# Designs tried in a protein design run: designed miniproteins, single chains, continued (4). Part 47

Each design is a single chain, and the fold is of that chain. pLDDT is the mean over its residues in the fold that is shown.

## One batch from the design tools (miniprotein)

Design m13711
Fold by ESMFold2-Fast:
Structure m13711 (fold): chain A 68 residues (1-68)
Amino acid sequence: SALDELLRQLAAQAAEQVANYYSKTHKIESYTVTVVSPTRAEVVFTSDGKKYKITVDLLTGEITITEA
């Protein structure tokens, strides 16, 4: 539906903002954003030879970062 597409776009924008925020304190060489549902997006990036995953959950407002 059009509403589902809009929500996915908002999730992608939220993930991009989170990636930009982390780029101020981490040396991010490259990153990818994946929208896994209308309320959840993941950012995968590499910094200093290690791979990290940021999960953005729009239902809970929780942002988590883990080594991938």
Scores: mean pLDDT 79

Design m13712
Fold by ESMFold2-Fast:
Structure m13712 (fold): chain A 68 residues (1-68)
Amino acid sequence: SAEEALEAFERRVLGLYLRYAEGRISAEEALAEIEALKAEFVAQHPELRETAERMLESFRRAIAELEA
């Protein structure tokens, strides 16, 4: 379902953020990866585009604050 797909996407985004926070990947790499994940997700679930974008905004803001 769309709800299950969104929950799976949220888990992938969180996993990526934790990998960045642990120093396993750079901020640039994390941002590139999340953009790719969003593009793939939105292609499969265009009805969830706005929700996915809001989630990515939160992710980008969190990384920007840590890089500041």
Scores: mean pLDDT 83

Design m13713
Fold by ESMFold2-Fast:
Structure m13713 (fold): chain A 53 residues (1-53)
Amino acid sequence: LEKLIKLLEEYKKNPEDPSKAMEALAAAVLSTVYKGASTEEIIEKLKKELKEK
């Protein structure tokens, strides 16, 4: 979870950075899993799960 949150935060920080291809891929995959949720919404959901653990 922590690694996914960091990847999404990095993508959110610089979404247009071509060197962040892995971060962009992670965001796209998670957006599909979460039914098109925004990167910000996915980050918040993952952070909530971490707080509960």
Scores: mean pLDDT 67

Design m13714
Fold by ESMFold2-Fast:
Structure m13714 (fold): chain A 71 residues (1-71)
Amino acid sequence: SAASVLVAEAEGKRVLDEARALGASEEEIRELERMHRELIEALRKGDWETANELGRRLRERFEELKARLLA
């Protein structure tokens, strides 16, 4: 739905802003941006299975980056 896309776009911006604040590299930021774009595309297509998997991978990647940057 349009609401799901709007929420995902807002969450993606928050994740990217937080990664930048923690000192993630430009390459790492571009990786997160690409993953978020793929998630939004899946949501727009109504491909919930792909969207759920992409959302899980984006969340895992962000948590890995946070763990490394806060070490």
Scores: mean pLDDT 82

Design m13715
Fold by ESMFold2-Fast:
Structure m13715 (fold): chain A 78 residues (1-78)
Amino acid sequence: AELNHETGKMLYELGKYEEAVKMYELAIKRDPNNDEAWANLGISYYQLGKFDKAREYAEKALKIDPNNKKAQETLKKI
């Protein structure tokens, strides 16, 4: 469901990273192949200082699409 992903992006832009994480988790439950949602989950955990989770979810995005730039950039920051 695109709505959860779009809501997550809005919450992320507002600095509400914990709420953004919840929305992205709902998006990936509905579409586990949404590499953008996995990448957004990764960068959101990075913003929360949870680097192990940030790495895990960025790597999941890259398994779906190795060219996901957001996931690549998240791994560079860790």
Scores: mean pLDDT 88

Design m13716
Fold by ESMFold2-Fast:
Structure m13716 (fold): chain A 99 residues (1-99)
Amino acid sequence: DIFSTEAGLWTLLGASLFKQGKYEEAIEYYKKSISLDPNNALAWYNLGNALFAMGKYEEAKQYFQQSIDLDPSNRRAWDNLSQVYEKLGKYDEAERVRA
């Protein structure tokens, strides 16, 4: 699927912007990736990371959950979701997602 290939390219461009600290621009490209390929677990994960870096913890939680729903083997997404719950003061939820 050509859209899956383009989604991958948008995800890579977003990751480059994220490494530069350009979180809002990175988010725009991750959203473009997801609109082309909503099954791209990596794009959902990276979107969560950018929102977490910006302190938008409730939004980061939703996107990490979406990434995990698509790829439950991504242990970093589970660890980051736990950290989001800790930032939100939801310590019981943080423990549950680490187990």
Scores: mean pLDDT 87

Design m13717
Fold by ESMFold2-Fast:
Structure m13717 (fold): chain A 65 residues (1-65)
Amino acid sequence: SVTKLAALAIRAIGLQIEGVFEKVEIRDGKIVVTLKAVSPRAREAAEELKKVAESLGVEVEFRES
């Protein structure tokens, strides 16, 4: 669903603005998040985002910077 993807993307972008995620992109109907794996806050936010994405049927890819 485009609406579910958009809602999750807005949440991820908010975390990028807060400095929790390094980069957030939308590619091929999925959200691509880049984060520092050594950051406990970034790892926690990524796990929370992953759980929400699974519940919504939205694909999210996590990349380490």
Scores: mean pLDDT 84

Design m13718
Fold by ESMFold2-Fast:
Structure m13718 (fold): chain A 67 residues (1-67)
Amino acid sequence: EIEEIIQRADELFEQAGEAYRRKDFKKADLLLAEAYELYADAYEKQGKFELAEAYRKKAEELRKEAE
């Protein structure tokens, strides 16, 4: 459950890195935002609410930059 969410987030994080290498910055930012949203969900499920909020803020900033 939580491990599956983290695994998916890690996969998206790697895909974001690959997109940055290809200079596809908009796609990279959106993939990274999605990864951070999944990390936030996982941390919230663990009761780490402050850390979850930090990751959600990072995701929101990335989505704003992708606009």
Scores: mean pLDDT 83

Design m13719
Fold by ESMFold2-Fast:
Order: sequence, then structure tokens, then C-alpha cells
Structure m13719 (fold): chain A 82 residues (1-82)
Amino acid sequence: MEEARKKLEEGKKLFEKGKYEEAIKKYEEALKIDPEFAEAYDNLAIVLRKQGKEEEAKEYLEKSIELGVEELEAAVEKVVSR
């Protein structure tokens, strides 16, 4: 989704500038558009870890992994089902 990707890129630019709180807001906006956007959860986990919020970071990292596994399983099923 184009709009979710745009919010993710805006968040990444804010993270690079050290604006962690603003970056989090942009990643949350991306997730409101696409709640299954694994890359947004991964970036959210990275910024939270940078702020020392380890438990919150682990929660989002787990969500990113779950979505990544689901995507991989869908790809495998598509190949196996011919």
C-alpha cells in the first residue's frame, strides 16, 4: 500500500534525525493503514529499543516475526498447491 509505505519512509527519516517520538507516530500511522505491515512493526521495535523500552520493543519484534512467518507460509502454500 502506497500510503502506508509513505508513512514508513517519513518515520525512517525522523529516526535518522534522532526524532524517535515523531518516528514512532509515523510508524503507528503506517500500521493504521496496514495493520499487517511487518516492516513497520520491525522499525517500531528498533526505535523503542533505541529509547531503552526493551519490553515494548520485544512485543513489536514478535509481531513483525509472526507476520513474516505468515507471509512465508503463504508463499510456500502457493508453490506447494501448484
Scores: mean pLDDT 75

Design m13720
Fold by ESMFold2-Fast:
Formats: C-alpha cells, structure tokens, sequence
Structure m13720 (fold): chain A 80 residues (1-80)
C-alpha cells in the first residue's frame, strides 16, 4: 500500500508540475493554474482514500502535490 501511495503521489506531482507550466505558458494566471492543481490534488486524495490510505497519508500527498504546483508556478513567474 505505502509504495503504491508514494508512486501515485510522485506521478501526480510530476503531472501537476507539467499542467501548471502548460497552463501558464498558454496565458493562464498563476491563480488559475494553482486552482486547477488544487482540484487535481483533491481528486488524487480521494483516489488514495478509496484505495484505503490513511487520512494522514492522504493529507501529506495532497500537500506534496500542492507544493510541487506552487514551485512550478514560481519557476514560470521567474521566466516571465
């Protein structure tokens, strides 16, 4: 279970970084890109919960995904 949770979280972090960068390159604001990332983090969290992950692990995964999204948005702002 734990290995699967980590793998899902890693994949989600990578996906959300690409998503945020793609949205911002297309002219979306940082706020719009981050809102989309938050929805994705919520959906991933629900998937983990449905798979039997503890609330502690779900919350950590959600936080890690959002942190990755914020980092990607900051990188895009620096390149702007």
Amino acid sequence: MDEEVERITENAKESVEKLVKDLMKKGASKEEALKTAERMAGAVGQTLRDKGASEEKVEKAREDIIEAAKKAAEEMEKEK
Scores: mean pLDDT 81

Design m13721
Fold by ESMFold2-Fast:
Structure m13721 (fold): chain A 117 residues (1-117)
Amino acid sequence: PVVLTESGGGVVPEGGSATLTSKISGLDLARSAVGWQAERPGRGLENVAVLSPSGEAQGYGADVAGRATISKDVAANTSYLHLSDVRREDTAVYYSVAVDTETGEVYWGEGVELVVE
């Protein structure tokens, strides 16, 4: 089974920073795309960041461009979303996503809440 275990949420002061992590089991991150999506009330799921299987960042969401960095550590089998200069509008439930490029199957984490005060 593939499981994504998320952490790094909580309450963060406006202008601070947060690092969300997704520890992944059952999937080889060397051959997988990873991403993060945010769910805000009334807006649905919006793309935050995507990282290709080769480790190239592809498309940051307009609301976080210049403030977000997506990365992965293949040895730790973990993906990361770093948010700097956080704004009240960054308050959301963030879902990690992993895509098995061999099967095309998409796996989702359960969501981690970030609250900006």
Scores: mean pLDDT 86

Design m13722
Fold by ESMFold2-Fast:
Structure m13722 (fold): chain A 119 residues (1-119)
Amino acid sequence: DPERNREELLKAKRLLEENRELIIRMAEQLVSSEDTSSVFKEMDQLVKEHLDLDSIANRIFGGILRLAFELKLSREEIEELIDRVLELLEEGAREGLSLEEVKRRISKLLEEFRKKKEK
């Protein structure tokens, strides 16, 4: 259902926009933490409290935070990543893309960030 997919993508975009600063702060805390396991558990709990477990937003939020942690992204890199995810969500909603296609595009974006940092 293209209309329902559009609604879900726009809801995900809104949730990420509303929680942008929280996501950045959580990502920075993960990057700077000596006890990454405890911080990751705390963050997983916050994600569950702020987002629906089955929502595309929840999976995207987790993906952003995990990538920031694994690659030790700077604040500027985290902001760039979030902005590009928001662009993909808006484009997907505008073009009537399936949730699976939007997830594929976001996964490709996360992989591009990983490859850039591994060079």
Scores: mean pLDDT 75

Design m13723
Fold by ESMFold2-Fast:
Structure m13723 (fold): chain A 99 residues (1-99)
Amino acid sequence: HMEYVEKLFEKMEEIRDEAVRLITEWAKEKGYEVLSISLLFADEDRAVFLVELKDKDGKIKYYLATLTRTEGGWRLELVEVDPKTLKPNESKKEVFEKR
């Protein structure tokens, strides 16, 4: 049904909007300036973004941001990546949760 496809796209748009909002809130908390947010993957329950930001010293950093739908809201996981290889360093993962 077309109605099912339309609802799936609505859920994916909701996830993207929430990801941009939470990434921006997280960056403000850290004192970072968000330069770009690029969607890499999205489905109905999860979205993955490449985030380019500038830290307090003016240094450019890249993060993979994963937003996951939870029963109580949203979970944002952020991991710094190498800008040349885009490989995540999972040992330095940050979690930003909204209740």
Scores: mean pLDDT 75

Design m13724
Fold by ESMFold2-Fast:
Structure m13724 (fold): chain A 100 residues (1-100)
Amino acid sequence: SQAAQQAQQQAQQEAAEKEAMIGSLALVIELKRGGKPSEEKAEEYQKRLEETKKELEEELKEKLPEIIEKLRELAKKAEEEGWSEEEVKEEILKIVEEAK
C-alpha cells in the first residue's frame, strides 16, 4: 500500500527531526556551559555531547514534540525580530529548563 509506505517514511522523517533537534539542544547546552574545548580535548567534548543527548532524550521524552514546536516558533520570532545567536541560545535553554 502506498499509504502504508508514506506513513513509514513520515515516521522515519519525524524520528530524524527528533534526533537532529536533540543534537542541536545538546550542542547549545554544552556551548553555554563553556564546554567547547581546544582540538586536543575534542574526544572528551564528543563524549560529553553524546551523554548530554542521552540525558535530554530521557528527561524530555514525551515533551519533545512540544519542545520542537516551541523551537520552531522561537526560530521564526528570532528571524523576524533580528535576535543575536546568544539571545537565541538563552531562549532555547529556557524552553528546555521549563520542560524538565
Scores: mean pLDDT 68

Design m13725
Fold by ESMFold2-Fast:
Structure m13725 (fold): chain A 73 residues (1-73)
Amino acid sequence: MEEIRAIVEAVLGVSPVEEDDDFFELGGDKVKARIIREVLNKRYGLDLPEDIVEKYPTVKELKEFIDKKLAER
């Protein structure tokens, strides 16, 4: 949770980000969503879908999706 939150906070330039805060309501856009995807892919060694942040716009939803992908290893 904390690592994903920190990534979202760093990309948006806002803190604190709560787990249920919507990325796009916090001022996120498609460019920043792509940056988050790239950082998450690098951090976790995953190949996340291009629309991952659009599908899962909260820290909580992103964590749940990543946890599922990591559990498949």
Scores: mean pLDDT 81

Design m13726
Fold by ESMFold2-Fast:
Structure m13726 (fold): chain A 59 residues (1-59)
Amino acid sequence: TLTKLANLQQITDKLSLSLAEKAVLKLKALGLSDAQIADALSISEATVKKHLSNIAKKL
């Protein structure tokens, strides 16, 4: 049983955000650009912008 990982998922779920959305939001809050977040998470900049749009709709 991965109780620590389950607790982290519960925290993100309470905010109606996925782990990927929460990671993007945290990195954006640290002042990283969309391109830097894309590089850090090994995703495209377009995917980062899509996550940010989804976060904005949920908040």
Scores: mean pLDDT 72

Design m13727
Fold by ESMFold2-Fast:
Structure m13727 (fold): chain A 66 residues (1-66)
Amino acid sequence: GPLSSEQVREIAEAVGASQAQTVRAIKLITGVPVDEAVEKLQRELGMSREQALKLISLLSEHGVPL
């Protein structure tokens, strides 16, 4: 199912991003292969490679399809 607002907040805090930016990131990379997801997060949201990889790892742990 979709992530709860509390799960989004927890992920945002762990990655060092805003909740709004984290919601945009999830929408942007859902169903996208990891390598392409990293590139999109860096180009469109200005995330570092480390932030992007951390976000992808946490989303995978919460069962978000990547």
Scores: mean pLDDT 80

Design m13728
Fold by ESMFold2-Fast:
Structure m13728 (fold): chain A 68 residues (1-68)
Amino acid sequence: MQEGVSLLVAGLILGAAGESPEEVAGLFKKAVDKFIEAGVSRKEALDYLFKNKEKLPKNIQKALELVK
């Protein structure tokens, strides 16, 4: 769980720094994988990632869409 949160935070920081949506999506996909390994369903992991999507910069929103 904590490793998944760390990967999510890293993706948010890199996205804010202007990294490509594809690279940010890679970190988010790894975060989802870590959440699933920790016993969270894929749906719950995705819901967690999308919780505040509308408040995030457009490049991070694009990265989240690539995780689906």
Scores: mean pLDDT 76

Design m13729
Fold by ESMFold2-Fast:
Structure m13729 (fold): chain A 112 residues (1-112)
Amino acid sequence: AAAARQAAVDRYLDVLVEKLKEEGIELTPEEVQALRDTFVADDLPEVELGERALSIAIAKLAEKLGIPFTPENLRKLAEFHGRLVEKLRRGEMTLDEALKEASEFLKKIAAE
């Protein structure tokens, strides 16, 4: 049902918004609404909602931390993202856990 899909979108967006806020990235109400509209318009299956939220979080966190997009860093980010996506797809990890691991990984890259 459309209502159930909207509830799933809102659940994943709430986790994303809260995690970004904890890292000092506060999305405007307009930005949150734009993300919600995109998730709904693309008719993403629930499995892909977590993947998209993770991708958005990694991009915003990398920007905030000033991580240079060198070939080496892009390779590390791609490999790490792939591992988290695989765990999310398998139900071995929640989105909250994946976002915590992503934040820790990106902070380690930024400290190098």
Scores: mean pLDDT 80

Design m13730
Fold by ESMFold2-Fast:
Structure m13730 (fold): chain A 56 residues (1-56)
Amino acid sequence: MTPESRELAREIVKELLTALVERAEEFLASDDPSLRRLGEDIEAIRPQIEAAIAEI
């Protein structure tokens, strides 16, 4: 991978992680059980996404 592609990939993944965290927090705070479950599912995969970022 070129240095430019690597930096772009890192930036995209960081933006996605930030968006997922923000959305997961909103979903977990929701009164809708379906949205809360979605928030829990996102939080469950968060460590895997963070590990992937560390390798990029």
Scores: mean pLDDT 76

Design m13731
Fold by ESMFold2-Fast:
Structure m13731 (fold): chain A 92 residues (1-92)
Amino acid sequence: AREEALAYLREALELLETLPKSPEVEKAKEYLRKAIEAAERGDYEAALEYAKKAAAYFLKAVLAGVITDQELIDAIRDALERAIEALEKAIA
């Protein structure tokens, strides 16, 4: 669970790093870095909340038209969803 959550969080961050700079993308990356840090110290509840905030800012970037590549949108969404699921399993 911990290793799985960290792997998906890092995958999502790597994909977000390929995107053009925007306030929403920068906030998504900021919260993902906080989620990774929290997960590394075993604070899965904090990591989950930060991952959810990252997903919310990513959704705002998509809705604002910052990202138009549907394949890349789907890849980032999948990585974020898998990270959130792995964090929820780590808490349970």
Scores: mean pLDDT 85

Design m13732
Fold by ESMFold2-Fast:
Structure m13732 (fold): chain A 76 residues (1-76)
Amino acid sequence: SAEKAGEEAGKFGAEGEKLLAEATTREEIARGIGLILRGIGEAIEAALQGGAEEAAKAAEKYGGKAAAATARGMAK
């Protein structure tokens, strides 16, 4: 369902952001990025199931989290 896909997108984004914030090795950075990409996949699924309004929410809300996590990872 769109609601579950949205929740999973948020969970993967948060886990990826946390991993990147604490990353000290290339493998930890790769895992954090992998979780962010999985979250993006769930956000796309939410958009497909929920239509235009859920698509807008997924793109804006999750895009911001992914960008922030990537920036933190690159700073390490």
Scores: mean pLDDT 65

Design m13733
Fold by ESMFold2-Fast:
Structure m13733 (fold): chain A 86 residues (1-86)
Amino acid sequence: MTIKIVLKGASIGAKLAAIGVGVQGQLEGGTMETKVEGDTLTVTIKNASEKTIRDALDFAKGVEKAGGKVKISEEGDTLTIEIEQE
């Protein structure tokens, strides 16, 4: 499964946490890619483990509890977590 974490207007702390999820996913046998375009950070984890999927979803729940807007969608083998902080 591929995970995409898309952060728009996110805090430095949220961006670092998302990068941390990506790095941990790579250490667990996945492949991490990052892309920065203006205020948008995209962290992509290919071949994500079950633990990495859980960690990404827990990250999303934490952002939502902190007042961030979170949208989770799944299409094929890709789980996309879109985060927008105002």
Scores: mean pLDDT 82

Design m13734
Fold by ESMFold2-Fast:
Structure m13734 (fold): chain A 66 residues (1-66)
Amino acid sequence: MEEEIWELSELALLIIKGTVAEMAGDYETAIKYYEEALRLAERSPYVTPQEIEDIKKKIEELKKKL
């Protein structure tokens, strides 16, 4: 399904962008990408509750570094 493939690809890309920003020490940009990934994940029937919690935990950990 085109919509499903697009959403999963976009989610993966947002997580990669967040990880790259985090590794660069750009926590504000990392939080932005992880929050976008979280919004997409919460709307997706293909993402597990555990994966959603992992994204939420990452956002909170990064916020503590600001």
Scores: mean pLDDT 78

Design m13735
Fold by ESMFold2-Fast:
Structure m13735 (fold): chain A 59 residues (1-59)
Amino acid sequence: GGGSKAGAAIQTIAGGSAEQARAGGKAVLDGASPEEALKAAGVTGEPVRKAAEEALKDV
């Protein structure tokens, strides 16, 4: 998958923080699972996390 696409999805889901998007995108590029990438981006909360995991399946 592409880190830029994953980073954009994580940024949107994390509330638009560039720092959170960078952390999440880097985790995805390093081969982390969607859950690990979302934790790196600081994403918590059930509905947001599920939406992010769904988006990351396309990457």
Scores: mean pLDDT 65

Design m13736
Fold by ESMFold2-Fast:
Structure m13736 (fold): chain A 59 residues (1-59)
Amino acid sequence: GPVDPELLSLHPDPERARAILEEARRVALGLGRVLGADEELRRRLELMFAEAEALAESR
């Protein structure tokens, strides 16, 4: 189907998208440790970040 320009704006550059994801992951994991997030939520976050990183992989 047609790709919306707004969707392209979310991933303007694969390099930048990867850097942003890595920074977001670092911050989220750090906050999760400080806030004492549940192990289940922590595992879900890690899985989501791993999947997002795979999707951000350049084709």
Scores: mean pLDDT 62

Design m13737
Fold by ESMFold2-Fast:
Structure m13737 (fold): chain A 79 residues (1-79)
Amino acid sequence: GDLNAKVTVELTNEVSGHKATAVITKEHAILILENIRKELPNAKITVTVGDKSATTLEEIKELLKNAEEGATVKVTIKK
């Protein structure tokens, strides 16, 4: 899909209790998630768009590529 399309990312870090929300491109969202996985290789990351969820980086990238413009992307990070 169009990687320049914007999505709303809602990030919840369950370890720290912090939340963040940002409207960014699909490409930027993928880069952020790749960086989180690189920095925290043992962290449990779950990404949800609508009724679909992904936990591997490969599945997360596919889920984000297929998300609609303006979709809400929920990201949960757990230890």
Scores: mean pLDDT 83

Design m13738
Fold by ESMFold2-Fast:
Structure m13738 (fold): chain A 87 residues (1-87)
Amino acid sequence: EQAKLEEIRKLAEEIKRLAEEVKKKDPDSEAAKLLEKAARLAEESGFVGAGRATVYLQLAAQKLSEEGNKELAERASELAQRLHQAL
């Protein structure tokens, strides 16, 4: 349905913004690379890509938490939940 694809596209933009915020704090962050991959998958690969993107968002949340950045980790986890619900 077009409405669900539009929501997924909107979420991909939010994931990109989160990746930019992580990069501002740590340009070499592995979490930023995982977020960038999640955004690309959600943007380019439809529902299948969105499903795969939730996995990368969860990995990014784990890495952010390990790096001591719990606020950004929570945001990554919330985006994963919202993306899953958009499916």
Scores: mean pLDDT 82

Design m13739
Fold by ESMFold2-Fast:
Structure m13739 (fold): chain A 60 residues (1-60)
Amino acid sequence: MSDGEILLLAKFLLENKDKLTPEEVAETLRAFGIKVSLEEADEILKAKTLQELVEKIRSI
């Protein structure tokens, strides 16, 4: 996954975090080839800034 793809995905999640379930986040990340659990997806949804989201996605 490119840095540009990670940034776009993080921005999408930040803008839609109140509308997405952990399951939907996990499915989205898996579609991009990121292996993520429901627990990890829930932690991603708890991120409050774009930078924190990018760092959480990159750590998976």
Scores: mean pLDDT 79

Design m13740
Fold by ESMFold2-Fast:
Structure m13740 (fold): chain A 57 residues (1-57)
Amino acid sequence: SAARQAAANAAGRAVGEAAARGDLEAAKTYADQYGKISGDARAGETVFGMALREAAE
């Protein structure tokens, strides 16, 4: 649904913002939420990993 996609996008954005400010606890929490919304825990782990790489660059 559009609402579910919007929620997933918001969670993904929150992961990136938290990682950019060095808040790894918040980034992990948002990544877990992303995985739950999408129904795929691996998707959450992937988003977390990508956000950490972007923050490091």
Scores: mean pLDDT 81

Design m13741
Fold by ESMFold2-Fast:
Structure m13741 (fold): chain A 55 residues (1-55)
Amino acid sequence: SREKERRAAALEAAANILEVAAEIDAESSLPGAEENAEASRRAAEELREEAEKLA
């Protein structure tokens, strides 16, 4: 359905934003930045998996 296609596209967009955030955090020297980067990458992977199930 078009609703599933739209949701899949939204999840892909959200995953891309999280990947960008992870890159910024990975370059940061702030405490916890490495853990934040890893968490964002994992969240992006989960969103992409959810998008694949809809497509």
Scores: mean pLDDT 83

Design m13742
Fold by ESMFold2-Fast:
Structure m13742 (fold): chain A 106 residues (1-106)
Amino acid sequence: MELTEEEKKLLQLSTRLAGAIANGDVEAARQAADELREVILKSKDLDIIRKGVRSLYAHRRLAEALGRPEAAAVLDETIDKLREEFKNDPERQAIIDEVRAEAEAA
């Protein structure tokens, strides 16, 4: 397996988040989203940050598609927290803006 430990954790958290959304478990979705945010915040690898942010937007779309407005709101809150945390980091903020544009175009 050629995945890094950070990539493995992103995959695990993405799987947990998808399951929580599918089951309508808002608290489990919040916990998984917060853990995913922590991975993004601690990483110095811009590719890991990009993958993590993509995971958040993908799961926001999943929540909308499944009619889970409370889970979608959790993901919006998590993304807003990341924007505020990266407020003075133009490179990391550009990643969030790029991924948002990709998600809105799909």
Scores: mean pLDDT 85

Design m13743
Fold by ESMFold2-Fast:
Structure m13743 (fold): chain A 96 residues (1-96)
Amino acid sequence: DPEKLREDAENAASFLEETQRENAVRFTLALARRFGLTEEQLRNMSPAQIREFLARFRQRMLEQGLSEKQIQLQLENVREGLILIQGSREKVEAAL
């Protein structure tokens, strides 16, 4: 049934996108807790505070021996999580 196959594919794609967003948010919140930050503090961070948070995370990854490629992928995940938590891509990207 081509109609059902299309619907199943669309539903699977939507579920995957939602799961990726949820994973980015959960990872970013877990990381924030490791740095002593609450969700509310994370939501209200200034661009300067976002920059410091990302710099601290980068430093920890360097100390753990992660490659530049691995660090870049993890930073992209945290940036996406921050954008979703703050509700503003522009504000988060202004920190970079």
Scores: mean pLDDT 79

Design m13744
Fold by ESMFold2-Fast:
Formats: structure tokens, C-alpha cells, sequence
Structure m13744 (fold): chain A 69 residues (1-69)
């Protein structure tokens, strides 16, 4: 799906150290699929790497909720 492709681009951006780009792709994925676990994982990782630990914890929690369905 388009949401999955965007979330994967976000994951690749995290791996490359492009955290702002990763956040953008993950946010676009969530506009299409608000329950996409990979997109929440990307946001949690990107914010953690940027030192925004509060947002990282928030998105980590949303990732867990998305995995519970």
C-alpha cells in the first residue's frame, strides 16, 4: 500500500540519519493509515535520535497501541 511505502521510506531515512525527512514520510503514512505501526516506530526512533524524548515515548506508546489493533 501507499502508506507502507511511505513508512518504509521513513525507515530508510532514519537509517541514513535524515531524521526530519523520516518524520515527514511517517506523518504522510499516518494520514493514509492512522494505525500504521511502522510509521509510529519511525517517529519514535527519529524523535529519540533528535533528543526529543517526550515525543519519542509518546510515539512508542502509539506504536504499542497500533500493534494491539
Amino acid sequence: SEAEKLAQKGLEAVRSGNYDEAIKYAEEALKIDPNNPLAYGVLASAYYKKGDFEKAEEYRRKLIEALRK
Scores: mean pLDDT 89

Design m13745
Fold by ESMFold2-Fast:
Structure m13745 (fold): chain A 74 residues (1-74)
Amino acid sequence: TEARALANAERLLRALAPVVGEALADAAIAAARAAAATGALTPEQEAIAREVEAAIEANPEAARAAVAALLASL
């Protein structure tokens, strides 16, 4: 279930790349993988999560469209 949650999170972050930017999406995926492997979130990984949140809040309609497209593909 945790591995499935990680896979779903990676799909969502990849789908959000047009909104947050490819570099931030890649960093967030790497952070999610590291957190899943260690069971802990570092301050650097927490900062990446906050940057993703801020990028989504800056472009809520684009984020909504990306999530809708992902859900339609499932």
Scores: mean pLDDT 79

Design m13746
Fold by ESMFold2-Fast:
Structure m13746 (fold): chain A 92 residues (1-92)
Amino acid sequence: GATIQALIDQLRATAAARGIELRVRVEGDHLTIEIRGLTPIQLTSLALYLIGLELDGAEVSVEVRGDELRVEARGLSDEEIIEILRHILSLL
């Protein structure tokens, strides 16, 4: 929806301003995120948050390679997608 697209646009602008490469795709209940150029603290914080979502029963897959983070999440409500995107924005 419009709220999700506005958050994606804000995330992309914030990431670009900070030298972070961000790719976000939302397809129904499926969220895919690819991020490069995170600091070790940002990477660790985000990875721990996403692991917490998986432990709480979300279908989340997280892959970390160097400074790159890839996330795939499925079965998400619009509100859950908004919460994830807002959390990522708060860490940038």
Scores: mean pLDDT 83

